# Designed miniproteins, single chains, part 44

Each design is a single chain, and the fold is of that chain. pLDDT is the mean over its residues in the fold that is shown.

## One batch from the design tools (miniprotein)

Design m1520
Fold by ESMFold2-Fast:
Structure m1520 (fold): chain A 74 residues (1-74)
Amino acid sequence: MMKVTLSLGSDLSEQEKEIAINVAKAKAEEADKDFELEVHESDMTKEEVEEGMKKIIEALEKGEKEVKMEIKEA
C-alpha cells in the first residue's frame, strides 16, 4: 500500500486545492490501486505547494512506496 501525504497552503483557492488533490490521487492510483492519501492544511505558499506536487509526481513515477510533502519551519 502506497501512502501519500499532501500539505496545502491557505493561499490556494478551493479550485486549486481540488486540482492538487485530484492530481495526487491519480498518480497514486497509477502506482498502487490500494493507496492511502492524507491531506493537511498548512501555511505553505502556492509556490511551495506547486514545488511539492512536482516532487510527489516524480517520486510516484519512480515507484516509491511512501511519499510525503512536508515543509517544516526553518
Scores: mean pLDDT 63

Design m1521
Fold by ESMFold2-Fast:
Formats: structure tokens, sequence, C-alpha cells
Structure m1521 (fold): chain A 89 residues (1-89)
């Protein structure tokens, strides 16, 4: 459950940052949203598998967490680059 909660928190933070970026980097924002959607799909698959194959479900949870983390990293990196470019004007 801790991994699920962590993954959901990563998704929430990535979504928050993507909203800030969508006006400036619409194509990048769309790509990050796709990664968030993939993370959510893996969480759904893990939830379906947990009673049938707990080991496989655990792998899907880890993959969802990694994708959520990747989405957050991409959003944070994009915001940092944008802030640097604004400073340069």
Amino acid sequence: DDLIKETERLIEEAERLVKELEGKFPSLAAQIRKTIDEARELLRKAEEMKDVNPEEAKRYYFEANLLAGSALLAAVTAKRIYEIEEKKK
C-alpha cells in the first residue's frame, strides 16, 4: 500500500506541474500526460492481478512507480529549463 500511495503522490505532483507547463510547452505536456496515463493503467493492472498473482502485481506496482517518477522528473526538468530561459529573456 505504501508503494501505491507513493505512486499516487508522484502522479498528483506531476499533474500539478503539467498544468503549469501546458500553456508554454503543449507538446511536452501532452507527452508527460501520456506517461501519467500509462502509470495509472499499470496501477489498475496490478490491482486486478493482486489476488491472482501477487508477484506479478508487485512488478506492475514497481513499473507504475517508475513511470510516475519519470513523468515527475520530466515536468520538473521542463519547468527548470523554462525558468532559465525566462531569466535570459
Scores: mean pLDDT 83

Design m1522
Fold by ESMFold2-Fast:
Structure m1522 (fold): chain A 95 residues (1-95)
Amino acid sequence: TDEEEFKKYMEELERLREEVLRLADQFESLGDLDTAQALRDFAEWLDRKIERLKEVSKTESPSLFKNIAKRELDYARGLLLLFRDRLQQVQQQRS
């Protein structure tokens, strides 16, 4: 159902936020402070979006807030995958 999908997307957004913060720590450990800061800013953005979606879910239709949560999740997943790939490449290089 739309409500069940929304709950699943919200749980995935929370997990992504935690993973983004862990990635920020990894990039900071590698000396890439700019990427670490960008990831921390992204985690803050995700936190604000999660809180907003919780508020909106009390007033809007399940199909609407489900679709909004899905779009936010897809965007966040795409960025996370790019940062994970970058981290792996950096760790594999001897430079």
Scores: mean pLDDT 81

Design m1523
Fold by ESMFold2-Fast:
Structure m1523 (fold): chain A 100 residues (1-100)
Amino acid sequence: MEERIRRLGEGMLEDMKRAIELTKQPETREVTARLTGLAIRIIGDAIELEMIAGIPEVTELASKAVLALIKKKEEEARRYLAEMFRLLGLPELAEEALEL
C-alpha cells in the first residue's frame, strides 16, 4: 500500500480514538467543539483517500462512522471505519479500528 494512504489511515484511526474518548466526557461546549474538529479532519482525510485510491465508498463510510459516533453508537462507528480500511487494503488498521 502507498505510504500516503497508510499515513492518512493511521491519522484517521488516531482521530477516531480521540473522538471516542471525548464522547465519554460530559457534554460541554469545549468537548463538542473538539469532537466537531476531529469529525471535520476525519471527513477531510477520507475525501483525500477517496481521490488517491479511486474508491468511491470511502467518504460515505467515514461519514457513517462519524454520524454513528455523534449518536454514541460506538460499535457502529468502529465497524464503518474498519470496513473503510478493508476497502483501502489496510486490514491491520481495520483490526485496530474494531479494538477502539
Scores: mean pLDDT 85

Design m1524
Fold by ESMFold2-Fast:
Structure m1524 (fold): chain A 65 residues (1-65)
Amino acid sequence: SQAQLEQERQRVLDAMIASYKENGADQSVIDELENLKTQGKAKPSILKLVNTALANSSRVQRLQA
């Protein structure tokens, strides 16, 4: 369902933010991911990064089928 897909997208995004913070990623990347979560806005490179992670998620693939 759409609700399950959105829940999985938020879960993947939260995991990415947590991982980037834990591994000492650039604050600018973390800020862009947080902006995408809160405001739906991010640089095209960050959008591609998130979309690639979602495409590689077996859960997201199953929900899209």
Scores: mean pLDDT 74

Design m1525
Fold by ESMFold2-Fast:
Structure m1525 (fold): chain A 85 residues (1-85)
Amino acid sequence: MEERRRELLERGKELLEEFRERYPEKYKEIEEQLEKNEKKGKLSEEEKLLLKLQAIGRFAEEEGDEELAKRVAEILTEFAELEKE
């Protein structure tokens, strides 16, 4: 299942790039919050991505961006399914 995990990481990164273009100020805010958390502990690349996706999902719900919120939820759900195996 390494291939499925890699595909999800790639999709997550693509979503982050699209988000950065559409909402540059909010993207900076999310990065600052992540850096603050990292100063207290070491986060993996996957953990950083998941935290960014969670923050983006909450923002999408608040702004009413249903497409973005759904895309984030789908990626997060698939990551959770990988952990069950």
Scores: mean pLDDT 76

Design m1526
Fold by ESMFold2-Fast:
Structure m1526 (fold): chain A 68 residues (1-68)
Amino acid sequence: SIDEAIATLEKLAAEYEAQGLLAAAEVLRQYIADLRANPDLSEEELEAKLREALRDVLAAAHRELQAR
């Protein structure tokens, strides 16, 4: 469900924030906002959005770690 997806992304964002990866956390916060704005997404659209979020957050986290 979309509520479960949001809860998962919120937990992941908090974990990135705790590690000081603030840009990665912000990427997840933006996806959470998109999901909250579009609660009527199909299951296929929701899955695609979650896969996109995971790719983007991983890329952001890698860039932040390289900048340290």
Scores: mean pLDDT 82

Design m1527
Fold by ESMFold2-Fast:
Structure m1527 (fold): chain A 69 residues (1-69)
Amino acid sequence: LTPEQEEEVRLALGEIAIAVAKIAYRNNPEVTPEQARADAYALVDRVAKELGLTPEQRAELRAWADDVL
């Protein structure tokens, strides 16, 4: 893969991880909206670190997580 394609794949993997978290929290009535947001932000930070995302991609994932509610 080219560096550009690798970067796109890393972002896509991050988006998938956030989407899975959103679905899990949406279907769990015991999780408060505040806890869901905190967990989503923690997941964004972890995914960004593990996948080596750029600060711009990390900000994009955080904005995406803010749309959970």
Scores: mean pLDDT 69

Design m1528
Fold by ESMFold2-Fast:
Structure m1528 (fold): chain A 86 residues (1-86)
Amino acid sequence: MEELAEEARRAIRAGDVEAAREAGYRLGRAAVEEVAAGTPVDEVNARVTALLKPVVEEARAAGKDEALEAFWAGLREGAAEALKAV
């Protein structure tokens, strides 16, 4: 999770919309997979929130709104696809 969040942070920082979406997709899948493996939803949500807070703050401060939106779209898609697999 932490490695995927750092990958997303780097992609957003670079303004790489495609890489940000892909990083979000992988992170969303990983979060659902941790819940499916038996980690409590509240624990996964707290961990994801803590990892993403600096990513969102840096993206907005740097005006990387397009890459940040792509990241959120990827995160939603990845989570939705992983949920279909359970």
Scores: mean pLDDT 80

Design m1529
Fold by ESMFold2-Fast:
Structure m1529 (fold): chain A 73 residues (1-73)
Amino acid sequence: MEAKKKEVEEAMKELEAVFKKAVSRSNEDQRKQILAVLKEKSPEIKKAVEEGDYEKALELIRETKEEILKIAA
């Protein structure tokens, strides 16, 4: 349980780094799309973590990173 929680914490830090980098490289329209993705996904990730569903949290974090990277590409 603790080991999986650490994976989620590390994945969240990685998502934060990806977000900051993507936003800094993006045009205005891409930034709006990235922010919209985070606004939608952040509550879902937080809920999964609060429920102890770390597998779901990791999946949501991965999907969120992939969506941000696609927008910023």
Scores: mean pLDDT 81

Design m1530
Fold by ESMFold2-Fast:
Structure m1530 (fold): chain A 70 residues (1-70)
Amino acid sequence: MAEKQKLLTEAIELSVEAQKDKSVPVEEVMKMNEIVVQMLDLFRAQAPLSELRQKYEELKKLMEEIKKKK
């Protein structure tokens, strides 16, 4: 439970940070929010930590793509 909550909280924090960064395109922020919503759905469905981690990795990959465009 606690590890899943921490991972979800970290994902939400990353999405909020991206929204504060005016240099990040709105489209990319929307994609990050979509992944966070998917993680929230997995958390509510009591999905295994591995599935939440996979979505978190997708979020990290998207952030790396945004970083490379700068």
Scores: mean pLDDT 77

Design m1531
Fold by ESMFold2-Fast:
Structure m1531 (fold): chain A 71 residues (1-71)
Amino acid sequence: MAAEEAAKLQQEVDEKRQLAEELIARGRELARLSKEYYEQGDFEKSDELTQKAVELFREARALLAEARARL
């Protein structure tokens, strides 16, 4: 029983870590796009994209914290 419970817990941890990694990747892409708009002088669009990237990074950190707490 202990080995089966450990395997399922590890799978949940791995799934949360994978989702967090995907959110970080999306946040990084929005941050790159934000930089491009900033360089073009579109500061309002740049700020909107930066805020969205920050939201994704916060969600990713919450998932990583949950994954760590379950270990």
Scores: mean pLDDT 81

Design m1532
Fold by ESMFold2-Fast:
Structure m1532 (fold): chain A 85 residues (1-85)
Amino acid sequence: SDLEKRLELLDEFLARQYAEAKARIATLSKEEAQKLIDELEKAYQSFIDYIREKGKGDANYEKLADHLEKRSAEMIAELRKLLEE
């Protein structure tokens, strides 16, 4: 389905974003890395809010937003663990 294809593409996008963020964190101070992670978290929250607002009443957009919220939160948590050494 179109939804399943969009969720798969979203997972691929987030995997690439994680790899890029992880590589950048390896070159930054702990304080700079923390700031990068905070900015990424805010950017994903803004995108989730945008999808929910524009897709209001559409079950497919709600599922997409819920999936992004869950997967981005998991990614942010893993990035924060990298700062704990």
Scores: mean pLDDT 85

Design m1533
Fold by ESMFold2-Fast:
Order: C-alpha cells, then sequence, then structure tokens
Structure m1533 (fold): chain A 73 residues (1-73)
C-alpha cells in the first residue's frame, strides 16, 4: 500500500506541475486538492483510523480522478 501512495502522490505532483506550466490554474488547483486528500488518507491509515481495504478503495477513486485530470492536459 505504501507503494500505491507514493505512485499516486508522484502522479498528482506531475499533473500539478504540468498544469502550472500550461497556465491552467483551475487544473493545478484540482491536482493540489487530490494531493491534499492523499496526504490526509495516508495520515488516517498510519493512525489506524481507516483499514487497508478502505484506504485501497479511496486510492482507486483518487487514481481515477488523476487519470481524468491528465486527460485534460
Amino acid sequence: IEEEFERLERRALEVYTRALAAGDEALAQQAKEIGQRLKELREKYENGEVSEEEARKELRELDAQIDALEAQL
């Protein structure tokens, strides 16, 4: 699961950076919000507030959201 967090955090940062370079402030903000949600999910998982199954489900949803943002670049 750590590898999944790292992969999605990297992807969100890449989308954020590319959106900024393109001058798309709205897309950059959306990517930043996904990054923040990933950080919050990791903290909840590390604190035992969510199960691995719940974390993996949310990671799949965030992965799909990142795919949708990348499609707009």
Scores: mean pLDDT 82

Design m1534
Fold by ESMFold2-Fast:
Parts: C-alpha cells; structure tokens; sequence
Structure m1534 (fold): chain A 72 residues (1-72)
C-alpha cells in the first residue's frame, strides 16, 4: 500500500531528529511495531534493512525496507 509506505517514510524522517540519515535498530523496531505484523515478520524486515549488521539503518536501507513492506 503506497499510503502505508509514505506514512512509514514520514515516521522515519521524524525519528531521525538529528538529520544524520540513520535510524537505530531499536527505533526501526518501534516504527514497525504494528499489530498487523508478526514478531517474525518484523525481525525479518529489520534483518533485510540492516545489511551492514551495524545496528543502524541508512536512508538507502530504509527505501529497501519500504519496498519489501509493499509485498505484505
């Protein structure tokens, strides 16, 4: 859903208050804390977004996650 994708993008923009272009894994988990997503699905999406495994989600990784979320 395009509207859901845009809503999540805006939420990530708000979470990145210092404008460094990164969101922590904990912040991403909070943004994905939706009753529509199972814990397994949430963890899978986070693992796909954090390709570097450094616990930070870049703006490019966010775009990839939003593309994956569109599949659900």
Amino acid sequence: DLERKERIAKAWSVADKDGDGYVSEEELEALLNSPELSEGERRYLISQADRDGDGKISAEERAELLAILREF
Scores: mean pLDDT 57

Design m1535
Fold by ESMFold2-Fast:
Structure m1535 (fold): chain A 65 residues (1-65)
Amino acid sequence: SLKEADEKALEEALESLKPYIKSVERKGDKVIIKVYKTKVSVEAALGILVAAYSILGYEGELEVV
């Protein structure tokens, strides 16, 4: 299904971006991804990941630290 494909894509992308991510926190229907401020290129990629979480029924949010 589309959801299964999206979940696999998110998991793979998250693993690839793990060195740039400080933490990923789920709060109810929200997913908060904390990223390091000095990695602006990765911030754009994580914005896409956050949007993809929204497709799965979560409200995605980026927090720069």
Scores: mean pLDDT 66

Design m1536
Fold by ESMFold2-Fast:
Structure m1536 (fold): chain A 60 residues (1-60)
Amino acid sequence: MSDEEFDKIKAEVQEKFPEAKLEKKGDTIIVSSKNPEVAMKAVEWIRKNYGVTAIPRLDT
C-alpha cells in the first residue's frame, strides 16, 4: 500500500481508537495497544473498511 493510504488509515483509526498505534510492514498493518480489545477492534475495522491485512499486537 502507499504511504498516503497508510497515513489516512492511521488517522481514521487513531480518531476512533486513540490508544491504537499503527505500523506498516509492506502491505500489512500492525496494530498495537495497551488494551487488547482496542487492538482487535481496530484490526477488524481496518480489514472491513480497507480490505488490507492487519494483525493485532498487545502492548505490555
Scores: mean pLDDT 78

Design m1537
Fold by ESMFold2-Fast:
Structure m1537 (fold): chain A 91 residues (1-91)
Amino acid sequence: NEKSKKKLEEAIKLAEQALKTGDKQLAIQALTLVRDAILDALRQETDPEKIHKLIGLLLRVEGILLEDLSAEEYAQQAIDLAKKALEILNE
């Protein structure tokens, strides 16, 4: 699932940039990239336990995107969720 891992690594880089600059739109873009990476992973994943964990992360991303948060809060959530998704994909 190399494509999903690359998207998650890109999302972390964008989110770290958003933290430094306070760019809320960039932080939201990073979260959207995390969502897209999880959706790509779910299309290829066959392990039921990994599917369950990935769905849990997807629901968290969707919930966060419905909130009105600061750039720093969006960016920190994007970093945290991307790292958790990478851990699942590397199991």
Scores: mean pLDDT 88

Design m1538
Fold by ESMFold2-Fast:
Structure m1538 (fold): chain A 90 residues (1-90)
Amino acid sequence: KAETVEALRKAAEVAEKLGLPRLAGLFYYLAYYVDGNEEDLEKAKKNMSEEDLEEAEKALSEHELDEELLEAMKKQAEAVVTQLEKALAA
């Protein structure tokens, strides 16, 4: 759980650095979904529209936060960070 949240926050920070606020907001919202931390929700709201937040909430509404989903979120966040860092290096 903690490792997944850290990976999601790192992906959000890299997205912000690249000027991708909608992507950053999505990763902050996913971190909030995992840990319930209001600070992550505030960062998501600053980066994305209310409509985008509603779409993200609907997408996650039927998913159960089990270890399989947490591991999948962590791997996706790490993959996104890798791709975004390659874009920065190119």
Scores: mean pLDDT 77

Design m1539
Fold by ESMFold2-Fast:
Structure m1539 (fold): chain A 60 residues (1-60)
Amino acid sequence: APALTDAQLRAIAERAGVSVGTARAAVRMIRAGRSDEEIMAATGLSRAQVARIREALAAL
């Protein structure tokens, strides 16, 4: 899959209410096929925030 642009990562971060760095880490884990539980443990995000990142990524 192609890499996301900084503008796309910023849009995801704004939708989820997280930093661009956190959104970048979560997107890498989603693309690597990591579970929501693993993403939550690694990033400190709630399940709802992980779901918002997944939705924002799918909308691109």
Scores: mean pLDDT 82

Design m1540
Fold by ESMFold2-Fast:
Structure m1540 (fold): chain A 85 residues (1-85)
Amino acid sequence: EIEKKVEEIQKLFLELKKKLGLNEDEALDLYNKILAEVFEEMQEKLEKEGIDKNMSEEEYEKIQLEMAEKLIKKLKEEIKKVEEE
């Protein structure tokens, strides 16, 4: 399941890159910025929930899926903004 979400992220990122007319370096900078925002949000949530290094495999997978969903959402929102202009 996580692999399918990674493919969706790559597809959405490529669409955003094309719509904005970014070169490879600019696209990587944008991707890293969005990824950093997702990591910050997830870090804050994990601290509030008290989740630490003793997570089960199932808990870890759930967190990874949630991060992927947040990244997909942010990419879709950025694409929509470009299309609305």
Scores: mean pLDDT 74

Design m1541
Fold by ESMFold2-Fast:
Structure m1541 (fold): chain A 72 residues (1-72)
Amino acid sequence: SMETLQDALSYVVRSEDPEAAVAKARELIAQGADVNAPGRSGLTALQHAERRRDRPSAAPVIELLREAGAVA
């Protein structure tokens, strides 16, 4: 199955490169990803990032998602 934009957005926090994670998140949002739509797991990208705050990409991605209108 093809990955949805929302699923891809939820996966960006798995990057070990914070700059690459933020760049990919911006690209997906520019392509029309709904930052408040849940992915296949039922969780939004913000909820995935908040659960993975131990990862170096989580904090900058959370900031970007909030700037883009993401709500908890």
Scores: mean pLDDT 78

Design m1542
Fold by ESMFold2-Fast:
Structure m1542 (fold): chain A 79 residues (1-79)
Amino acid sequence: SLAERLRRAFAALDTDGDGVVPASKLGTALAAFLGDALSQEQIRRIVELADADGDGRISRAQFVAAASEVLGLPRAALE
């Protein structure tokens, strides 16, 4: 499912298991894993909403909230 692919993309970037990924790498990973299902605009919006404070770091919770908002998915599907 789309939600499973989103979870896998985040997990692939979280190489140290701390639950935080670089915003710059998340956009690239979403394009690589979900470029067939998500537009570049949707990917950009997810990254921008998840990194709303502009620190360049995205937690799993921020990613789930942003992806849920942009894609209209239930948060439970992304957890």
Scores: mean pLDDT 78

Design m1543
Fold by ESMFold2-Fast:
Structure m1543 (fold): chain A 78 residues (1-78)
Amino acid sequence: MEELEFALKAAVDAASKFVSKETYEKIEELAKKILEAVKAGDFEKARELAKELASLLPSEEGKKSFLEGILELIDKAK
């Protein structure tokens, strides 16, 4: 859980430098919802929210790295 929280915060902080304020607010809200879903045991919802957040990232490489890392951390939180 702590590793997932750190990774999500790092991704949100990194994105803030490259996206609009409106996109940043969406990314921050999605990161929060991912943590809430994992805490509730809704891992399917957490994975879908992670895919949605990845889609908002500015580069294809960033999308892939983020999604792979976050999905692994979600699976470890089971």
Scores: mean pLDDT 79

Design m1544
Fold by ESMFold2-Fast:
Structure m1544 (fold): chain A 68 residues (1-68)
Amino acid sequence: SIADQLKQKIMELTKTKVRLIGVETEIELARKQNLPQDVIKKLEEEAKKLRKKVKELDEQVQKLQRQL
């Protein structure tokens, strides 16, 4: 059902948001500890991918909500 699809997408969105918060926290700690720029850049690239996924999942959730 659309309701079941919506529930699954909300769960995926929540998990992705939690992962993004984790990576953003790691970036903050890495900067505070003056870790090599290569390490920070890799974390920033991961955060960028997660932000894109959050946006895509938010759009999917909104589309499913409109179908209810």
Scores: mean pLDDT 88

Design m1545
Fold by ESMFold2-Fast:
Structure m1545 (fold): chain A 81 residues (1-81)
Amino acid sequence: DLVERIINFLKEVKELAENNELTPEKVLELAKKYGLPEEAIKAMEEKLDKSVEEVIEAFLEVMIENLDKKELDEIRKKVIE
């Protein structure tokens, strides 16, 4: 399930951020590990020379375009709570 893969991706991103281990390259590596859509991966790759925040923002923009409100609410509840 795509939503479950996104939740697991964001949980691992959060864990790495809390441990001060998060880099743009690591965010992209995790996106590929969790099998995120190619459109999202491409958007993140275009921001790889920028900040972690810009890579994550590029990912979120693609997800907002491709997921419905119910799917976005589930992700928020499981990750951002």
Scores: mean pLDDT 81

Design m1546
Fold by ESMFold2-Fast:
Structure m1546 (fold): chain A 82 residues (1-82)
Amino acid sequence: DKETAEAAGTIAGDAVKEHGIEAVAKGVQQALETDGLEGEVEATPEGIGEGAGKALGKTQGLDEEAEKAVAEAVKKAVAEAS
């Protein structure tokens, strides 16, 4: 939902500011692998957003629309923090 998307964006943006975009991309990729999802997360706002949306979609049971909202919020926050 809106709260989940906003929270995910804030967390991702703060992580990029503290650790850099490459470290955040690796973290998201590890989260996907831990959840049994395949895919390479590129160190870009788009890659991190898509990866975070999928990871949270699985762990929090988000529908496709909520997953997309998370991906868009994370993408925006990462782009602004980069």
Scores: mean pLDDT 77

Design m1547
Fold by ESMFold2-Fast:
Structure m1547 (fold): chain A 90 residues (1-90)
Amino acid sequence: MEEVDERARAAARGLRAAAEKGLPVTIQLVNFPPEKIRAVVRAAAEAGVEVKLEIDNTPEQTIEAYRAAKEAGVPITAVSPEAQAAMDAF
Protein backbone atom coordinates (compact mmCIF):
# COMPACT_ATOMS: atom_id res chain seq x y z
CA MET A 1 0.00 0.00 0.00
CA GLU A 2 2.61 2.56 1.09
CA GLU A 3 4.90 1.60 -1.82
CA VAL A 4 2.08 1.97 -4.36
CA ASP A 5 1.07 5.35 -2.89
CA GLU A 6 4.69 6.55 -3.10
CA ARG A 7 4.95 5.40 -6.73
CA ALA A 8 1.72 7.24 -7.58
CA ARG A 9 2.98 10.42 -5.91
CA ALA A 10 6.32 10.07 -7.74
CA ALA A 11 4.44 9.75 -11.04
CA ALA A 12 2.44 12.91 -10.27
CA ARG A 13 5.63 14.82 -9.41
CA GLY A 14 7.24 13.62 -12.65
CA LEU A 15 4.23 14.77 -14.68
CA ARG A 16 4.35 18.21 -13.06
CA ALA A 17 8.09 18.60 -13.74
CA ALA A 18 7.66 17.42 -17.35
CA ALA A 19 4.71 19.79 -17.89
CA GLU A 20 6.83 22.74 -16.73
CA LYS A 21 9.55 21.82 -19.27
CA GLY A 22 7.33 20.41 -22.04
CA LEU A 23 9.15 17.06 -22.00
CA PRO A 24 7.66 13.62 -22.77
CA VAL A 25 7.30 11.23 -19.83
CA THR A 26 6.96 7.45 -19.51
CA ILE A 27 5.14 6.13 -16.44
CA GLN A 28 5.16 2.47 -15.41
CA LEU A 29 1.92 1.17 -13.89
CA VAL A 30 3.13 -1.99 -12.14
CA ASN A 31 0.80 -3.54 -9.53
CA PHE A 32 -1.37 -0.40 -9.22
CA PRO A 33 -4.92 -0.75 -7.88
CA PRO A 34 -7.64 0.65 -10.22
CA GLU A 35 -8.20 3.77 -8.08
CA LYS A 36 -4.52 4.78 -8.33
CA ILE A 37 -4.44 3.96 -12.05
CA ARG A 38 -7.35 6.35 -12.68
CA ALA A 39 -5.62 9.09 -10.68
CA VAL A 40 -2.37 8.72 -12.67
CA VAL A 41 -4.26 8.67 -16.00
CA ARG A 42 -6.15 11.85 -15.05
CA ALA A 43 -2.92 13.56 -14.03
CA ALA A 44 -1.31 12.53 -17.34
CA ALA A 45 -4.25 13.88 -19.37
CA GLU A 46 -4.18 17.18 -17.45
CA ALA A 47 -0.37 17.58 -17.71
CA GLY A 48 -0.53 18.72 -21.34
CA VAL A 49 2.66 16.88 -22.29
CA GLU A 50 3.27 13.68 -24.23
CA VAL A 51 2.84 10.85 -21.72
CA LYS A 52 3.19 7.11 -22.30
CA LEU A 53 1.83 4.64 -19.77
CA GLU A 54 3.46 1.20 -19.55
CA ILE A 55 1.42 -1.56 -17.95
CA ASP A 56 2.71 -4.71 -16.27
CA ASN A 57 -0.20 -5.74 -14.03
CA THR A 58 -2.71 -8.53 -13.62
CA PRO A 59 -5.13 -8.89 -16.57
CA GLU A 60 -7.94 -7.23 -14.58
CA GLN A 61 -5.80 -4.23 -13.60
CA THR A 62 -4.46 -3.98 -17.17
CA ILE A 63 -8.00 -3.82 -18.61
CA GLU A 64 -8.99 -1.11 -16.11
CA ALA A 65 -5.86 0.94 -16.90
CA TYR A 66 -6.49 0.59 -20.64
CA ARG A 67 -10.13 1.67 -20.21
CA ALA A 68 -9.16 4.72 -18.16
CA ALA A 69 -6.39 5.75 -20.58
CA LYS A 70 -8.64 5.27 -23.63
CA GLU A 71 -11.39 7.39 -22.06
CA ALA A 72 -8.85 10.14 -21.21
CA GLY A 73 -7.13 9.99 -24.62
CA VAL A 74 -3.74 9.06 -23.12
CA PRO A 75 -1.41 6.70 -25.07
CA ILE A 76 -0.84 3.39 -23.31
CA THR A 77 1.41 0.40 -24.09
CA ALA A 78 1.81 -3.04 -22.54
CA VAL A 79 5.27 -4.27 -21.50
CA SER A 80 4.37 -7.97 -21.10
CA PRO A 81 2.71 -10.43 -23.53
CA GLU A 82 -0.03 -11.07 -20.94
CA ALA A 83 -0.82 -7.36 -20.59
CA GLN A 84 -0.82 -6.92 -24.38
CA ALA A 85 -3.23 -9.87 -24.77
CA ALA A 86 -5.59 -8.33 -22.19
CA MET A 87 -5.57 -4.97 -24.02
CA ASP A 88 -6.09 -6.66 -27.41
CA ALA A 89 -9.06 -8.65 -26.05
CA PHE A 90 -10.67 -5.46 -24.74
Scores: mean pLDDT 67

Design m1548
Fold by ESMFold2-Fast:
Structure m1548 (fold): chain A 61 residues (1-61)
Amino acid sequence: MEELERIKEEGQKRLSENFRLAREAHEQAERGTPEEGAELLREQGDRMRRTLEEERRRLEE
């Protein structure tokens, strides 16, 4: 029972949620134009990267 465990669990939930959002964004991209799809996927990728960096910083501190 450590604060670290909670941080890890919250991070895992954040990652799982982001993966779900990424899948949904991919599905949305398929129904639009190629340009719109590319933009949606890029934005989702950026969000995931930010989440990963934030998660790692929390674990390191």
Scores: mean pLDDT 72

Design m1549
Fold by ESMFold2-Fast:
Structure m1549 (fold): chain A 81 residues (1-81)
Amino acid sequence: MSTEEILRSLRDYLESVIKNEEVRKKITEVIDESIKNKDSLENAIKKLEELFKENEDKLTPEERAAVRLAIDLLRHEYKLL
C-alpha cells in the first residue's frame, strides 16, 4: 500500500470518528498537504499528532483514545520511529 493510500484511509477513519467539523477540516488540510508535498508517512503522522495535541480540548476522551489507537497501530504496522 502506498503512503498516499494509507494517509487517505487514515483521513477517512479519523473523519468518521471525530465529530468536530473544525478538527475534521484541519485533518483534511494536513493530510492533503502531506500528500501534495510527498511527505513520508512518519512526518505526516507527526504533523497529525501535533494537530491533535493543539486541538485535544475539542475532542472527547473516546475520540482521543480512537485517534491514539489508530496512530499506534500504524506506527507498529509500518515500523515507524
Scores: mean pLDDT 80

Design m1550
Fold by ESMFold2-Fast:
Structure m1550 (fold): chain A 65 residues (1-65)
Amino acid sequence: MSPLARAKAILVETLDRLAAAKAAGDVAGARQIVDEAKARLSELLDPESYARAAAQLDALEKEIE
């Protein structure tokens, strides 16, 4: 699988996990989910693609916190 396809799969998984954390009010869990996703994405994406993905994750974390 291409790095971009893997990154997209990680983002989709992260969106589902963040939705569950938001429903539960689990701020600590949401932070951990975002941190794990960012770590995985940093290994797969160039800096510019990573910056865009990280911005999406930061926006989602803001909805929970």
Scores: mean pLDDT 78

Design m1551
Fold by ESMFold2-Fast:
Structure m1551 (fold): chain A 103 residues (1-103)
Amino acid sequence: MMKLTPPSKEEHLVGNAAANTLATNPDPAVREAAIRAAATSGKPLTPAERAFVLSVSSPAERAIIDRDGASTGALSLAVRRYIAQQLIKIGDDFDALVKKRKE
């Protein structure tokens, strides 16, 4: 069913690096996006990550995360859009950082 051509090794590594940078970033808004992305990917949240996501999410989003967990992809469309925007932004920031290395 799912059989997209595999991305290049470089594209795959850049995507993973951006996601990891989001998760470890000291900015709480950036970490929020990364944790929510992990939740919608079906990966289980650690207790600390779950507590953080619940504290930052709206009451409706908290109910979804608490009730359904990460694996159902039950987060709101608005949260998914926010995550997508943050991932794009971090990808751009990562590209800028790599280019700055040449200078």
Scores: mean pLDDT 50

Design m1552
Fold by ESMFold2-Fast:
Structure m1552 (fold): chain A 71 residues (1-71)
Amino acid sequence: MSGYEGVNLAVEGARAGDPQKAAEHGKLARDGVLKSGGTEEEAQMYGLSAAVHAALAGNVEGFKGAFTAGS
């Protein structure tokens, strides 16, 4: 999964009210960046983006999960 695809899916998961799905796709975005030769910094940024989107959707559990996946 590409980083952008993972972030988009995390946002969709947050909108659906599924914090676990949002966290899972945030982690996939992070792993995708790392597997593509990206840096830990880039992986953290993608995870943080997913966390911010989950938080803006009013999904605190999604925020926590995505942030943990990025760390």
Scores: mean pLDDT 61

Design m1553
Fold by ESMFold2-Fast:
Structure m1553 (fold): chain A 77 residues (1-77)
Amino acid sequence: KEKAVEHLEKAIEALRKGDRKAAQEHLVKAVTYASQSLSDEELDRVLLLVQRAADALAKGDLDGAVEHLEEMKEFIE
């Protein structure tokens, strides 16, 4: 869980700085570490939040994307 949270925090930080490549790299690592400690049901929730963040980002809603990633962080913690 600690590694998933660390990478998710780095993804949010990169996203706020406009570094989408770094954000994507850290988000992939966060999901990978989360999948090692979560149940299938919990992983489905994580993937749903990732999809919501991606949808918000596609619409130019940076604040909405960050909110969904912060919700994912609280869920994993």
Scores: mean pLDDT 81

Design m1554
Fold by ESMFold2-Fast:
Structure m1554 (fold): chain A 85 residues (1-85)
Amino acid sequence: TQWLLDRIDKLEEEAKKVVPLVLEGKFKEAEEIVEKVIKELNLLIEQVENSKTESPYKPELIARAQEVIEEAKRLLEEAKKEVEE
C-alpha cells in the first residue's frame, strides 16, 4: 500500500522535471519523460486491478495514478505554450 503511493509520488516528481526541460528547448527529452511516466503508471493501474487481494484502497490508488497521468500531460502542454509565446 505505502510503497505503491511512494511509487506514484516519485513518478509525479519525475513528471514535474518536464517543465524545466521544455523551457530549455529539450522537447524530445521532456516528451520521453512523460511517455515513461504514463507507461509506468498504466502498468501500476493494471497490476492493482488484476490483484487477487481484496482491498478497499484499490479505487483510490487507481484514481491517484490516473490523476498523475493527466497532470503529466497538462504540464507538458502548458510548458510548450509558455515557450511558444
Scores: mean pLDDT 78

Design m1555
Fold by ESMFold2-Fast:
Structure m1555 (fold): chain A 76 residues (1-76)
Amino acid sequence: MEKQGKELVDQTRKLGDSGVKGARLVKSNRESLEQLLESTKKKLDELVKQLEKYGKYAKEAQKIKDKTIEEMKKIL
């Protein structure tokens, strides 16, 4: 159980990092940035939902999601 929770948190961090990096690359194209933001939100939400079974890891994933969305919105 702990190993699976940690792996999903790691996936959440990698996805968040990719979302922010992608947002910086496409920052001049608002439509692409908005599409990337929505796609990233959905994928991060799915990972948070999967982690609900693991308690503390769900909270960590939620913090990663919130930070990622905030950083991407600042690029908009």
Scores: mean pLDDT 81

